Designed miniproteins, single chains, continued (3). Designs and how they scored, part 1

All scores and structures are predictions.

Each design is a single chain, and the fold is of that chain. pLDDT is the mean over its residues in the fold that is shown.

## One batch from the design tools (miniprotein)

Design m8001
Fold by ESMFold2-Fast:
Structure m8001 (fold): chain A 78 residues (1-78)
Amino acid sequence: SLEELAKQVEENREELRKHNEELVELAKKHAKEYPSILPDLAELAEREAREAEELGLETAAEIARETAEKLREEIEKL
């Protein structure tokens, strides 16, 4: 179930954080060719943070929020 997966995500927070860092790096590499990639992923991460918060998944919400912040920061550099 999604709830069981969510609990496993909390246990594997470092793996999720690394995955999101890789996603940000990949998006940054392609931002010049695909200008929408950074804002689209930032909106997705913001939505994931909100949904995780509503489910009471505080660690997942924090990681998603950090990802959104990093994506927004990269947009400011373009």
Scores: mean pLDDT 79

Design m8002
Fold by ESMFold2-Fast:
Structure m8002 (fold): chain A 77 residues (1-77)
Amino acid sequence: ELSPNLQKFIEENKDFLEKAEQTLKEYGELLHQGKISEEEFLQKTADIYLELSEKAEPYDPELAAQLRARAEALRAK
């Protein structure tokens, strides 16, 4: 179901994606424990989406634009 360009992006950026997932999991746990605010969690998620967008641009410009739009939507909350 994933496009060949998206598969290549995932494979070539596996370390970044794994670290991003781990960071979001850790921040989610901190939010659940009341140790950080929802604003902090959303800001961190938006930052990760922006970096992901920049890395995805050479592989899939449409996906990169969608990721950037999602980051901007998260910051608007």
Scores: mean pLDDT 80

Design m8003
Fold by ESMFold2-Fast:
Structure m8003 (fold): chain A 68 residues (1-68)
Amino acid sequence: ELSDAERLRLLMDWFEMSREEQEAFLAEAAKVDPELAARVREAWERMLDEGVSLTREEADALVRVMLL
């Protein structure tokens, strides 16, 4: 299990990534867990379109993608 500090670091790493790097992570995640990758993509697009923060559940899903 990840600590809150480790989870925060992974989230920061995601937001520091280029769009190309984010797309590459989602593409690799989709090969392993397409449902998880789709959920993260939907949450990320919603955040970008509406300017709202990720929910805890969405952030946890993103962390799981980062660990694949």
Scores: mean pLDDT 78

Design m8004
Fold by ESMFold2-Fast:
Structure m8004 (fold): chain A 87 residues (1-87)
Amino acid sequence: SVSDTRQSVRNNTQGAIDSLQQGDLSGAGSHLSSGATTLSTFGNTVGFQQYVTGQQFVMNSTQSQSSDAQTRVRDVGQRVMDSINRS
């Protein structure tokens, strides 16, 4: 359902942020990848692309860029939620 998809998106986005706050870039990337899979299954191409580009940004980041990565993940999560609410 749409509600289940929104909950999955929130959980994956928050999981990525929590991983970044703990210095776990790989864990954050895994959460964003899971979010992309959820959006792909839901048929939301825009949300899928947002998570994919967010995951690429996180995986190319260093520990010293964790704050920038967290900001990017929050932006991705908001844009994904907006795409679900508008579709």
Scores: mean pLDDT 82

Design m8005
Fold by ESMFold2-Fast:
Structure m8005 (fold): chain A 68 residues (1-68)
Amino acid sequence: LDERFRKAYEEAVKNKKRLEVTLSDGRTYLFDPVTRSVEGRPDLTPYAFLLEAREKGIEVVEVKLVDP
């Protein structure tokens, strides 16, 4: 999962795509790796957002590349 996220993130940066990340709480979030932002949480980078989620016991279950 960590390796899958890392690969998807690098691919999104190269192709200027966004990441659709699904968490174990059933929610989906859009990450923009180019601006290093998360939709709904502009105060956090994608990595900081995932660290906060992990602290709350929430895991990444799916990552998809999506158009901007």
Scores: mean pLDDT 75

Design m8006
Fold by ESMFold2-Fast:
Structure m8006 (fold): chain A 68 residues (1-68)
Amino acid sequence: SLEEKAKEAYEKAKRAIQEGNIDLAVKYFNEALKLRLEYLREKGASDEEIVQTYRELKKEADELIKKA
């Protein structure tokens, strides 16, 4: 499912951070974000919910990258 694929991409991003590969982490965070937003869209989420989820996930990813 899209939800499972999004979780897998997110875990790969966190693994890449642990390995010191920031470029790979950014790639996987972007994939996880795309899949998560697609999942929400398929479930009929509002445009406001999609935008808010985008902002929250982007902020979380940015914080993880800064701490790496």
Scores: mean pLDDT 82

Design m8007
Fold by ESMFold2-Fast:
Parts: structure tokens; C-alpha cells; sequence
Structure m8007 (fold): chain A 99 residues (1-99)
């Protein structure tokens, strides 16, 4: 699905804005590509957005650290890219339901 590929691209862009190391980004994206379930990937994107907005906490891990140290502008920009990723994954999930 083209929407699935665009979702992965926007998720990668969000991680790059947060200054996550390229090696870690590549590992995360590779795991997402193996998952193939766009509905589950949309949920992961939502969980990341919620963590960065401070609505939930992914256990004081990397996202918790980034939220504390990164400038608000960087966090806000990354959230917008993760929202785009979520929306693309949701479109890919709807396409799968039609099969």
C-alpha cells in the first residue's frame, strides 16, 4: 500500500526531528515493515503522540527523555509528523478492510 509506505516515511521524519540516531531509526522502521499491520502501526503512532503531548508515559524511556530535553518547537514538529504517519496508517488499514 502507498499509504503504508507514506506512513513509514512520516514516522521516520518525526524520529529524525527528535534527533534520534539514524541507526535506531532504521531499526524501528525495519520492525514496522515486518509488522505489516497498519492498524497496529497507527496505534503505535498514537501512543508516541500521546507520550510526547504528556498524556501518557512510555515508562521513562527514550520518548520520556526526549520530551524533557528537546525544545517545544522540536516536540511540536515531531508530533505533526507522527500525526501524518498515524493518518496514513489508518488509510492503509481501511484499504485492507476492503479486501
Amino acid sequence: SENYKKGLEEFRKGLKLLKIPDSMIDEIIARFEKEKNPEKLAKYAKDVIDALEGKTNLGQGLLGFVRRVAPKEVIDGAIEEFKKARDYFLKAAEEQKKL
Scores: mean pLDDT 79

Design m8008
Fold by ESMFold2-Fast:
Structure m8008 (fold): chain A 90 residues (1-90)
Amino acid sequence: MAEKIAERAQKIIDEVASEEEKEAAERLAEEYRRETLAALETVPRHSLFAAAGLLLAAAETSKSLGDNEAAIEDAARALGIARALLEAEA
């Protein structure tokens, strides 16, 4: 469920990112949200959901290894995709 991906991705960002990094993460998430909305014209929703899930798994792995930069970046990408999927459902 895209809502759970968004929730978990946001939690990673909130736990590891500084205020400046949170602003950069929100910008990256917004970029991926817009790109995902465009991709929904041609790409199956389940493929985009799978991509968000893989990015979230990568972010959780990077966080566990202490790679906060990679964790924030992949979490922001997963958040953007998940937000787009939730927006398209409405």
Scores: mean pLDDT 87

Design m8009
Fold by ESMFold2-Fast:
Structure m8009 (fold): chain A 110 residues (1-110)
Amino acid sequence: LTATPVVTGKVLTVAAGSSASTSFDVTGAADSDSVLQVELKNTGSSSALVTVTATQNGATTTQSALVAAGETRVLVHHIAAGATATVTVTVTNTGSSTATIEINATLIAL
């Protein structure tokens, strides 16, 4: 299996009651399906609801997780062979302090 970093160390800092998003494109392996692993690490003091959407070939898939302060969660999207997906990570701060989410995304060819 070949693992390719797509996003490394991207940080979103979100104030209480607010939301922020970031987007990136990923291109799947030419001749095989791939898995996009999005690692979400909350280094802040507030819980956040994180939603990751991937849009490819005219279809959108959505995964969401509550990431508590100090927690790490991994959300996974399937990327079709040769597809370019637009991925959006949206962080909504559900607590009363600052949420800080570090995003690392890796594409794994199958």
Scores: mean pLDDT 86

Design m8010
Fold by ESMFold2-Fast:
Structure m8010 (fold): chain A 85 residues (1-85)
Amino acid sequence: MLFEEAERLYERAKAIKTEEEERAFAEELEALPERRRLLLLSIMYELEQKEELSEEEKEEVVRRAEEEVARLEEKRRERLEELLE
């Protein structure tokens, strides 16, 4: 499901032709929970690099996206701790 959702969003992003469509798409993405938005964007980035993926590669892309989001969440936590001295 997550990969298929990202693939559909990627196809929609490629079809954007106007600033109005771009704004509407951005607003839809911003309405998503941050973690889900980051996961979908990470998968879409991989699709931009290579559109034809095997089933194993699709699972690997989702796994890497989850690991990357977890890493970003950890870095954000560390930065907040640094700001608190």
Scores: mean pLDDT 77

Design m8011
Fold by ESMFold2-Fast:
Structure m8011 (fold): chain A 76 residues (1-76)
Amino acid sequence: MEEVIARLEELVARASKLVDEAVKKGYPLDTVIDYATLEIAASVALVAAKNGAPEEEAQATVDRLEKRLDSLEAKA
């Protein structure tokens, strides 16, 4: 679980940084919304993982969200 929590914390930080950068650089609003939505989803998953969510579900969630972020970055 600790490794999953660390990955979720990194994902939140990464998504937050991308939101800030996208806003500052004037990226399309849809791109800002996509990054912000991922940040919210990762933050919720992190809180759940710290509060007793099953490790298997937390692992599947971080894997899915990381893949989604990579896909969004490839399109930006």
Scores: mean pLDDT 81

Design m8012
Fold by ESMFold2-Fast:
Structure m8012 (fold): chain A 95 residues (1-95)
Amino acid sequence: VDAARQLRDALKSGDFDKATKAVSDINKQPQSVQDAIVNSLLSDPNKDVRSMGSSLRQGIMSGDSSKTAKQLMSKSKDSRVQAGRLAVQAAQQAG
């Protein structure tokens, strides 16, 4: 849950370095937590939030946290805030 909270806060503030660390820390979580976060984002009605879910999934597979953070930060603040909320909720439900 801490990694998801770090991601939420980074996405809300626009802190690229913090987002890069949070993505890296999510990649260290159990696969069930990673899948819960990604699937939560991919299920959102907002296309930008779904795009962020796809970027996170690719980042987990590639291990490129900086590239992933750049993709996430390219989205609007509203989409970033929504994605952060979903990530925290999904991580809490998965463990």
Scores: mean pLDDT 85

Design m8013
Fold by ESMFold2-Fast:
Structure m8013 (fold): chain A 62 residues (1-62)
Amino acid sequence: MEEELKKLYRELAEIQRKIFELLEKTHPNPSLEDLLKAISEVLGRPVTLEEFREISRKIAEL
């Protein structure tokens, strides 16, 4: 059911927020590549910039 997809998108949004918060206080702004890496871990697959943007938009539209 779509709930599984919503969970993935929600986790992606949380991962992005956590990375931004952690890196903002611990490290000086990381590269976008670091975000892609974290998202890839959540999805269990490599994610491209295009897919990252698409997922990001869907998260905002949730």
Scores: mean pLDDT 64

Design m8014
Fold by ESMFold2-Fast:
Structure m8014 (fold): chain A 88 residues (1-88)
Amino acid sequence: SAREEAEKRLREAEERFEEAAARANEAIARSTPEQAARLNQMLEGARRELEEARRALEEDIEKAFEKLEEVEAAIDSLNEAVADVAAS
């Protein structure tokens, strides 16, 4: 069902977020103040999108899929930013 698919994607996004957050926190500890501020902003943005996806799943399944796409994009962007800091 659509709900089962959304619940599965949310669980996968939560796991990916926890991994990305761990990597981001390690990068923040080793980055410049400017890099740390950017990573913290991206991390909080991804967390907020994840919370919105959870709320949408309870109220509007179509909105939940839209929010899950936003969460997945935010996690991908965070991972790219972490990799960029690690390469510096």
Scores: mean pLDDT 87

Design m8015
Fold by ESMFold2-Fast:
Structure m8015 (fold): chain A 64 residues (1-64)
Amino acid sequence: SLETEIAELREKLAHVDQNIQRLKALKEKASPETQQLINDHISRLEKEKAELERKIAELERQMA
């Protein structure tokens, strides 16, 4: 069902947000070289977050 799909996407979004926060915390103690790798990873996760938010909005429109 659309409700189940939305719930699963919201759970994925929560995990992505948690990973971003974890990486930001790791970045504070990292070397400059490692900070660059962490920044690249955060950027990819932020793009994934945006796509999840877009998909959730799309499915919610279908339920309206």
Scores: mean pLDDT 87

Design m8016
Fold by ESMFold2-Fast:
Structure m8016 (fold): chain A 87 residues (1-87)
Amino acid sequence: KKKEEEEIEKAIEEIVDLIFEMEGKDAEEVREKVIEKIDELFEKTGKYEDGEEINEKIAKKLKEREKELGKKIKFTVDGKEGEITLL
């Protein structure tokens, strides 16, 4: 219900904030932190959503944040700049 929706929205925002804070870090490290945040969300809400649905919400928020900041976020893959694939 309302509180569960608030927890989900807050967690998605926190995940996007985390991704931007980890700009330039290794893509696998970023992925691990995102998974940790999703697990915390499931513990708080007592409900499970489809991981694909959560991933889609994260991707949408990430694109919105990139547009607001006027930049595309980048990560490091094996010491080189690359793109991250979310869950």
Scores: mean pLDDT 66

Design m8017
Fold by ESMFold2-Fast:
Structure m8017 (fold): chain A 96 residues (1-96)
Amino acid sequence: METIVTETVFENELGNPVAQRIVRNKEDGSELSTTFLAIIRLPDGRYAVYFSEGNALSHSSLPPAVAVFATREEAKAAMAARLRELGLDDLAAAVA
């Protein structure tokens, strides 16, 4: 089975970065795994970093991990650090 890996950084509706890595089956385009990180502004002015991983083949996903920061810059730095820990250095550079 061949896979296609798509790595994307984009801004959400509030201008905050989102990083996504999707692994698809090349033959049918089905999603095999997804890694998702996003920065969300909270009502109190703080910023949350959401982290989620899913694996369609095992039907398992980790609960979304949330870390909260006072500034967008701290949240972006934390998101970039997490991406580097996952070996996604190009995505980390695009976020930072």
Scores: mean pLDDT 74

Design m8018
Fold by ESMFold2-Fast:
Structure m8018 (fold): chain A 96 residues (1-96)
Amino acid sequence: MPSDEEIIATLEEVLANPEAFREAVRESFALNPSVTEEQIERHFALTRELLEAALGFIKEHGKPAYEKLVEEVAEESRKKKLSMEEAAKLLIERLK
């Protein structure tokens, strides 16, 4: 099980190298020909904001509190049939 320190270090490394992270996001959509560059860029921006919010929350409240919040937001998103973008925005709001 990764420690809080290991997770924080990983998130800081990902956020410190936005170009590699952008490329990873692009590659994740490579199998979906209907996705536009604008949609990829929007997803990258949203994911970056989510990781920044998660890093701040974990530093202040720890990994167990973060995991509980993620589970609560995931359950709410499932019940409300939210899109991935709507679910991510809800999680970002709860992490602030």
Scores: mean pLDDT 75

Design m8019
Fold by ESMFold2-Fast:
Structure m8019 (fold): chain A 76 residues (1-76)
Amino acid sequence: NLLPYESEFPLTYKTFSEEEKVDLSLIHGYLKGKVKVKNSVLKLRAIKLLKSFGIEVDPKTPTDKLLQTIADRLDI
């Protein structure tokens, strides 16, 4: 689905790379409680995904806040 809200950058429907799809599926699985992932790995993948969307990330931002941002923007 297209996002109804534009933030600091326009999120257009982009063809995700295979790597982005893997990172997204990992985060989605964790959010749904289907996958166990180390917090350090999860944070790294979340930062990478947000950076690929052009979002600047503070390294001190909690992992759960990063995951919530991804979930909200991608409707997952």
Scores: mean pLDDT 67

Design m8020
Fold by ESMFold2-Fast:
Structure m8020 (fold): chain A 112 residues (1-112)
Amino acid sequence: TEEELLRLVEELVKLLESDEPVDPLNPNPELVRLVGELLKLLFPDREFSEELVEKFAVALKATWTLLKNGVSPREALKIMGLEHRFSEEELELLERFARRVMELAREIERRK
């Protein structure tokens, strides 16, 4: 549901904007859970491995400030030194995912 998407994104944004550093080898389990749930809702026809969900969670957290400032997901990954971890298919999917998260985050701000 739209309300479930907005709730999950609100929780996700709080973790993305926290001062807690991301560990690529051991990401925050709550961050991974929220990313996994959002991926299921936004791309229901796709199956996501635990490893792919963890990579997306790390990428989103590491690049969040750059994404908020209008940097593309692909360029933000290059700046953060993470682009090499992703295949072209994974980069395309991450770009669509990050765009949807940003759109929903803006919707939350509009509803205040």
Scores: mean pLDDT 83

Design m8021
Fold by ESMFold2-Fast:
Structure m8021 (fold): chain A 87 residues (1-87)
Amino acid sequence: APSVEELAARLKELLAANKDKIPDGTVETAPSAAAAEAAVRAFAEKNGAKNVAVLRGNGAVVAVASSASSDPSDNPKAALVVVAPAE
């Protein structure tokens, strides 16, 4: 099963491959699901993000927030992805 560190490394590679779409994308790790959710909510509030998603699987939580323009046709220019253990 992928560890929190392995998932974070893979997500960093995916953001690097898509830097033309999300130039300010970052991946972080958190010690708990609650800490991961708190981090992405703080990012969302500061960046006016409308979309916060929490994905659960394989003993890990992936929380995501992306900056959004007032125009839904714009691509997010900044994103935060936080990986944490499921508990």
Scores: mean pLDDT 71

Design m8022
Fold by ESMFold2-Fast:
Structure m8022 (fold): chain A 80 residues (1-80)
Amino acid sequence: SSSEIEELLKELEEQIEEELKETKEKLSKEKDIEKAKEYLEQRKIIYDDALSKVPEELKEAVQKKVDEALEELEKLVKEI
């Protein structure tokens, strides 16, 4: 049902937001820009794998949230 799909989307968005928070905390402590970039690339791989497992109906919405999270992380890496 639509309600079940909406609840799943909400759970996935909350998971992305929590992972973003944790990643920001790790990056805020990183002083080596190369290590920060490697960590960001590892996070991109994890997000790509997670997206491959998301129901087709939610892929566009989840991809948008992932893209927004990655943009924030890339800004943090640029500040190192």
Scores: mean pLDDT 80

Design m8023
Fold by ESMFold2-Fast:
Structure m8023 (fold): chain A 64 residues (1-64)
Amino acid sequence: SPRLEAYRQALLDTVRTLHSRGYSDEEIERVIDFIMDYFVTRRGLPQSEADRLREEALQYVREL
């Protein structure tokens, strides 16, 4: 969905930005957890979609 893709793009852009600024993988993972909680609790993203995006983002961090 366009909304899900927007969340995905924002999340991955944030990961790239933090990595480029020298944040550690552990610090980036903490930011991912914060953003995912925000998407679920404040933006109404379904937990199943949030879990999938979180796993994708964590895998992306490990491949950087």
Scores: mean pLDDT 86

Design m8024
Fold by ESMFold2-Fast:
Structure m8024 (fold): chain A 68 residues (1-68)
Amino acid sequence: ISDEQAARALAIYRFYHDIGGEDISSAIKRAAEELGLSEEQAKEAIRRGLLDDEISERAMEILKQMLS
């Protein structure tokens, strides 16, 4: 999983979980489906994005574009 894919997974997760109010499992499934990842790959991508400040910053920029 690339840094860009991790950022996109985190942005999709935040969009559905933090903004949309969906539970963690549903938001992970949405990230997996939209990016063509397994749920396990989506979980790891999201976890990596949360722990890496550069990926987290990129995810926030993607999320802002999704809300525009």
Scores: mean pLDDT 87

Design m8025
Fold by ESMFold2-Fast:
Structure m8025 (fold): chain A 87 residues (1-87)
Amino acid sequence: MSPVERLLAELYHRVQEALDAGDVAGAVALVEETTARLIALLKPSPEQRAELEALRARMIEAIRARDLAGLEAVLTEVARLTQRIEA
């Protein structure tokens, strides 16, 4: 498993735990921290960074809606984007 795949799997698990505890603000902070770590690790182009920031916004919307299926779908898109950046 790549460092990126580990970060995304850890994010999903930790967000689920935070939401189960009723900590929406903590879940949002986890998305923000993970996005910053992905940017630091991948060093994306400005265009790739903009795409990643758009996906970050969609993850936060899913969290606020308590839509774990929607969050999983966006994380799948993040995984595809990060694979394209690493290629």
Scores: mean pLDDT 84

Design m8026
Fold by ESMFold2-Fast:
Formats: sequence, C-alpha cells, structure tokens
Structure m8026 (fold): chain A 98 residues (1-98)
Amino acid sequence: VDRDAVAREAARGAAGTYEDAAQHLKEGNLRKASILSVAADILLAEALYWTTDPEQRALLEEARKLRVEGGKAFDEGNVDEAIKLYERAAQVAREAAA
C-alpha cells in the first residue's frame, strides 16, 4: 500500500470538506457546517494515520491546530474568525496533499 498516496487523498478530502464547512458558516447553516467540520476532522485524522512524511505530518498537525482554534472562536461567538481559521485549515491540508 502506498501510504503517502492514501494520506494525500485523505488530506485533499479534508481540505475540500473544511472549505465546505466554512462556506456553510458564511450562509448561516450552523448544523451543516458542524457536520462537515466533524467529517473533515475524520479525514484529517486518517491522513495523519497514513502519512510517513515528517513534512506532510507537520502540515497536517498545523491544519488540526487551526481547526481547534476555529472551533474555539466559534464557541466564543467570533463566527468571522472561525470562518477564516477553517479556510486556513483547508489551505494547509491542501498543501499537505501536494
């Protein structure tokens, strides 16, 4: 099994799903955004499990940290900040997929 290819595919999936979550936050669809955020978290965890590349792992860990910060911003009522953090998490996860 090409572990790094599986990790790249999972990271790409996480990136797209975080982008979708951010878009639903912009639209006020909080429940759908929450479901998509959790789905993206699962894909990011899968990428972290499969990766053997330390540089890819560092990017995936950064994406996870940005997602955690975005969740905290959302819980504090800072929806605009949560959107920006989720979009940044998506971008970093996409970099990990390269």
Scores: mean pLDDT 90

Design m8027
Fold by ESMFold2-Fast:
Structure m8027 (fold): chain A 56 residues (1-56)
Amino acid sequence: MEEFEKAIEEAVKRVEQLAGKDHAEMVRRFLEYVAEKEGPEKAIEIARGIIADLDA
């Protein structure tokens, strides 16, 4: 639960810094959708992937 919230918040924050608030909100909604359909572990994996791609 805490890992899920932290991963989403970090990914959303990174997207906001690079692409703006609208894109950050889209990423938040996408990760919440994944968590509902495939579970929080899958959403965490995707969030970590987004962070890794954006930290380059």
Scores: mean pLDDT 79

Design m8028
Fold by ESMFold2-Fast:
Structure m8028 (fold): chain A 81 residues (1-81)
Amino acid sequence: MPSELELLEEALALVEEAIRNNEPLETLIKRLQELADRNPENELLQALLDAFLYESKHVSGREALEALRRALEALIAELRA
């Protein structure tokens, strides 16, 4: 079972790949949902995904991606401290 840190780092890698490759949000959402579905007990990852899904409906895709990337970077930094 991956650690919480490993899950957040995997999620960040998916977000960074989506930004780098200019992927459709739907593709990233599917990948993040698959990651969350494999780890249903991880409340932090579920909360982040729920927030991202909400924002993706109300702001531009670029703004939603940047907000998610910043949130993941901040949480990873806290877990490493």
Scores: mean pLDDT 79

Design m8029
Fold by ESMFold2-Fast:
Structure m8029 (fold): chain A 105 residues (1-105)
Amino acid sequence: STVEEVEELWFRALERALEEGRVEPFAVFAEVLRLLGRDEEAERIREALEREDYLGAFRVIAEYAGLTDTPEEELERAVERARRFLREDREAVRAEIERLIAERR
């Protein structure tokens, strides 16, 4: 399996959160990006959330997942760090995202 498969699952969870107007899954993903050393992207997500710009926050995540205009060496480092982080904490992070998305009743 590749990190792309896990990113796709998180991407779908975040798309649903965007559709439902939820902030919490974006905040969780911003923290994941911070742990991956993507502090700039994490900050951009938080700034967008402060402006209630959920589409802008999602765009930052989409750019990261789409690997657009990011230097190759930085992408490789981020992927390796993501694999390490997801291996250690993926169940907790996934459960938290699922809980936040499921909280709609």
Scores: mean pLDDT 55

Design m8030
Fold by ESMFold2-Fast:
Structure m8030 (fold): chain A 62 residues (1-62)
Amino acid sequence: LTPFVPAGAPAEARAKLAEAAAHLQQAYANADNPEAHAAHFKKAVDAAAEAQAIQAAAGVAP
């Protein structure tokens, strides 16, 4: 998970990071199940990447 969240970050980006954190917790809860662990970890990474993309798009003019 990327920890780069500026103060006042867009609510959408924060929501994605919260979603990533929730999936990480599910991955930890399923540490004994490799498939469930991998699935939740992948969802956490995907959510964090979406949050990062939202931040980048907001900060970079075309």
Scores: mean pLDDT 72

Design m8031
Fold by ESMFold2-Fast:
Structure m8031 (fold): chain A 88 residues (1-88)
Amino acid sequence: MSPEEEAEAARAFTALLAEAARELGRDDAAARLRELGDRLAAALAAGDWEAAAALEAELQPVVREVMEALAANPELRARAVARFRALI
């Protein structure tokens, strides 16, 4: 995958998770996913693998929080899954 393709995929993925976080009422998590996703996309586009790795490490607990919250809400989980499938 090219740096541009990796950046676009990271931005799309974090944007979908941020939307799911907003629907869960997790506005802080949604804002954090947007912030870290934009920074990760910029690092990937620049080929800055060190910055990208650090940002992925910061994203991991936020992604986990949203995924766990989605697991507890089947309706919102189904909606999030449909959005992820639409990206493919």
Scores: mean pLDDT 82

Design m8032
Fold by ESMFold2-Fast:
Structure m8032 (fold): chain A 92 residues (1-92)
Amino acid sequence: SLEDEGIDADVDSLLRVVDKDGSGFITKEELKAYVRRQLKAERPDLSDEEIDEEANRIVEEAMKDGSDFVTREELRELVRRQREEIKARAAA
């Protein structure tokens, strides 16, 4: 679907930015650092403590299977959730 194609494109972009060694794997810590940086850019109204808390929530929700590495499926779920949040804010 067009939505799935958009999600896949966003996942590929995220992998390109975060997976610096081209291994095809992202650690939880690398993903958390990336999410934290994105939240700081998108939500300058939030404190560092609030950004850390939100980043932890997002990453834990994406990695709910207890994996030490972020899978493509977990990244797709993260991107999907982020897109839903953006849509909700745009509609409000």
Scores: mean pLDDT 70

Design m8033
Fold by ESMFold2-Fast:
Structure m8033 (fold): chain A 76 residues (1-76)
Amino acid sequence: DAARERARAILDEAEADEARGRELEAAMSEEERLLVLAEGTLRAIREGLLPDSDMSEAEVEARLRERLEELRKKKA
């Protein structure tokens, strides 16, 4: 999935280079912002940074799919 690979690359570059991360964020589309948000949330869940959240990885994936389908329907 090229779009999700791009979102992970944006997160990785933001961690490695803050200025580059900001530049990539400014260039993001609405779809790319949804993907980056979802990938960031998945990383936070895996690292245990959301201990008060009952949100699972599966729920993050389902919500992302739902939002992407809505966005794509609006373009059609």
Scores: mean pLDDT 73

Design m8034
Fold by ESMFold2-Fast:
Structure m8034 (fold): chain A 82 residues (1-82)
Amino acid sequence: TVETSTAKAPQLTPKTTYISSYDLDGKKIIKILLQNDDGTLTTITMTFPSSTPLSDQIKKAKDYALSLLPDTKIIILDTPPL
């Protein structure tokens, strides 16, 4: 006997980009997760000096993501301090 569970697929758009920021070893790290049309994820890591303002880090990350996927939805994720 085989049981089949039906669950509704998430309504998430395939072209979604997630941006996370965190501190590591006195540097600012930005991770960009791009969701491609085929459902695969591309991870990009950007490193900035600790003196770089968060606004500049986020702007550069957004500009880069939009250069790859102009129609992507950008979601910024707050990561807790490590």
Scores: mean pLDDT 67

Design m8035
Fold by ESMFold2-Fast:
Structure m8035 (fold): chain A 61 residues (1-61)
Amino acid sequence: MVADENLALAAAYAARVGDEEVLAQVRAAHKAKSPTLSEAVERALVRAILEGVAPDFSLLE
């Protein structure tokens, strides 16, 4: 299971850039307790970390 903080970071970045597809993938991964991230979600996570984006847990619902 991926840590909720990592999913919240990826979601925050996706929302910031308007990437609804990645945001939907993050929500699906959170709901499914996915052990791995899709490549798109992983890229969003890396970008969130590099750009200093704060995690947004409200985006996970």
Scores: mean pLDDT 79

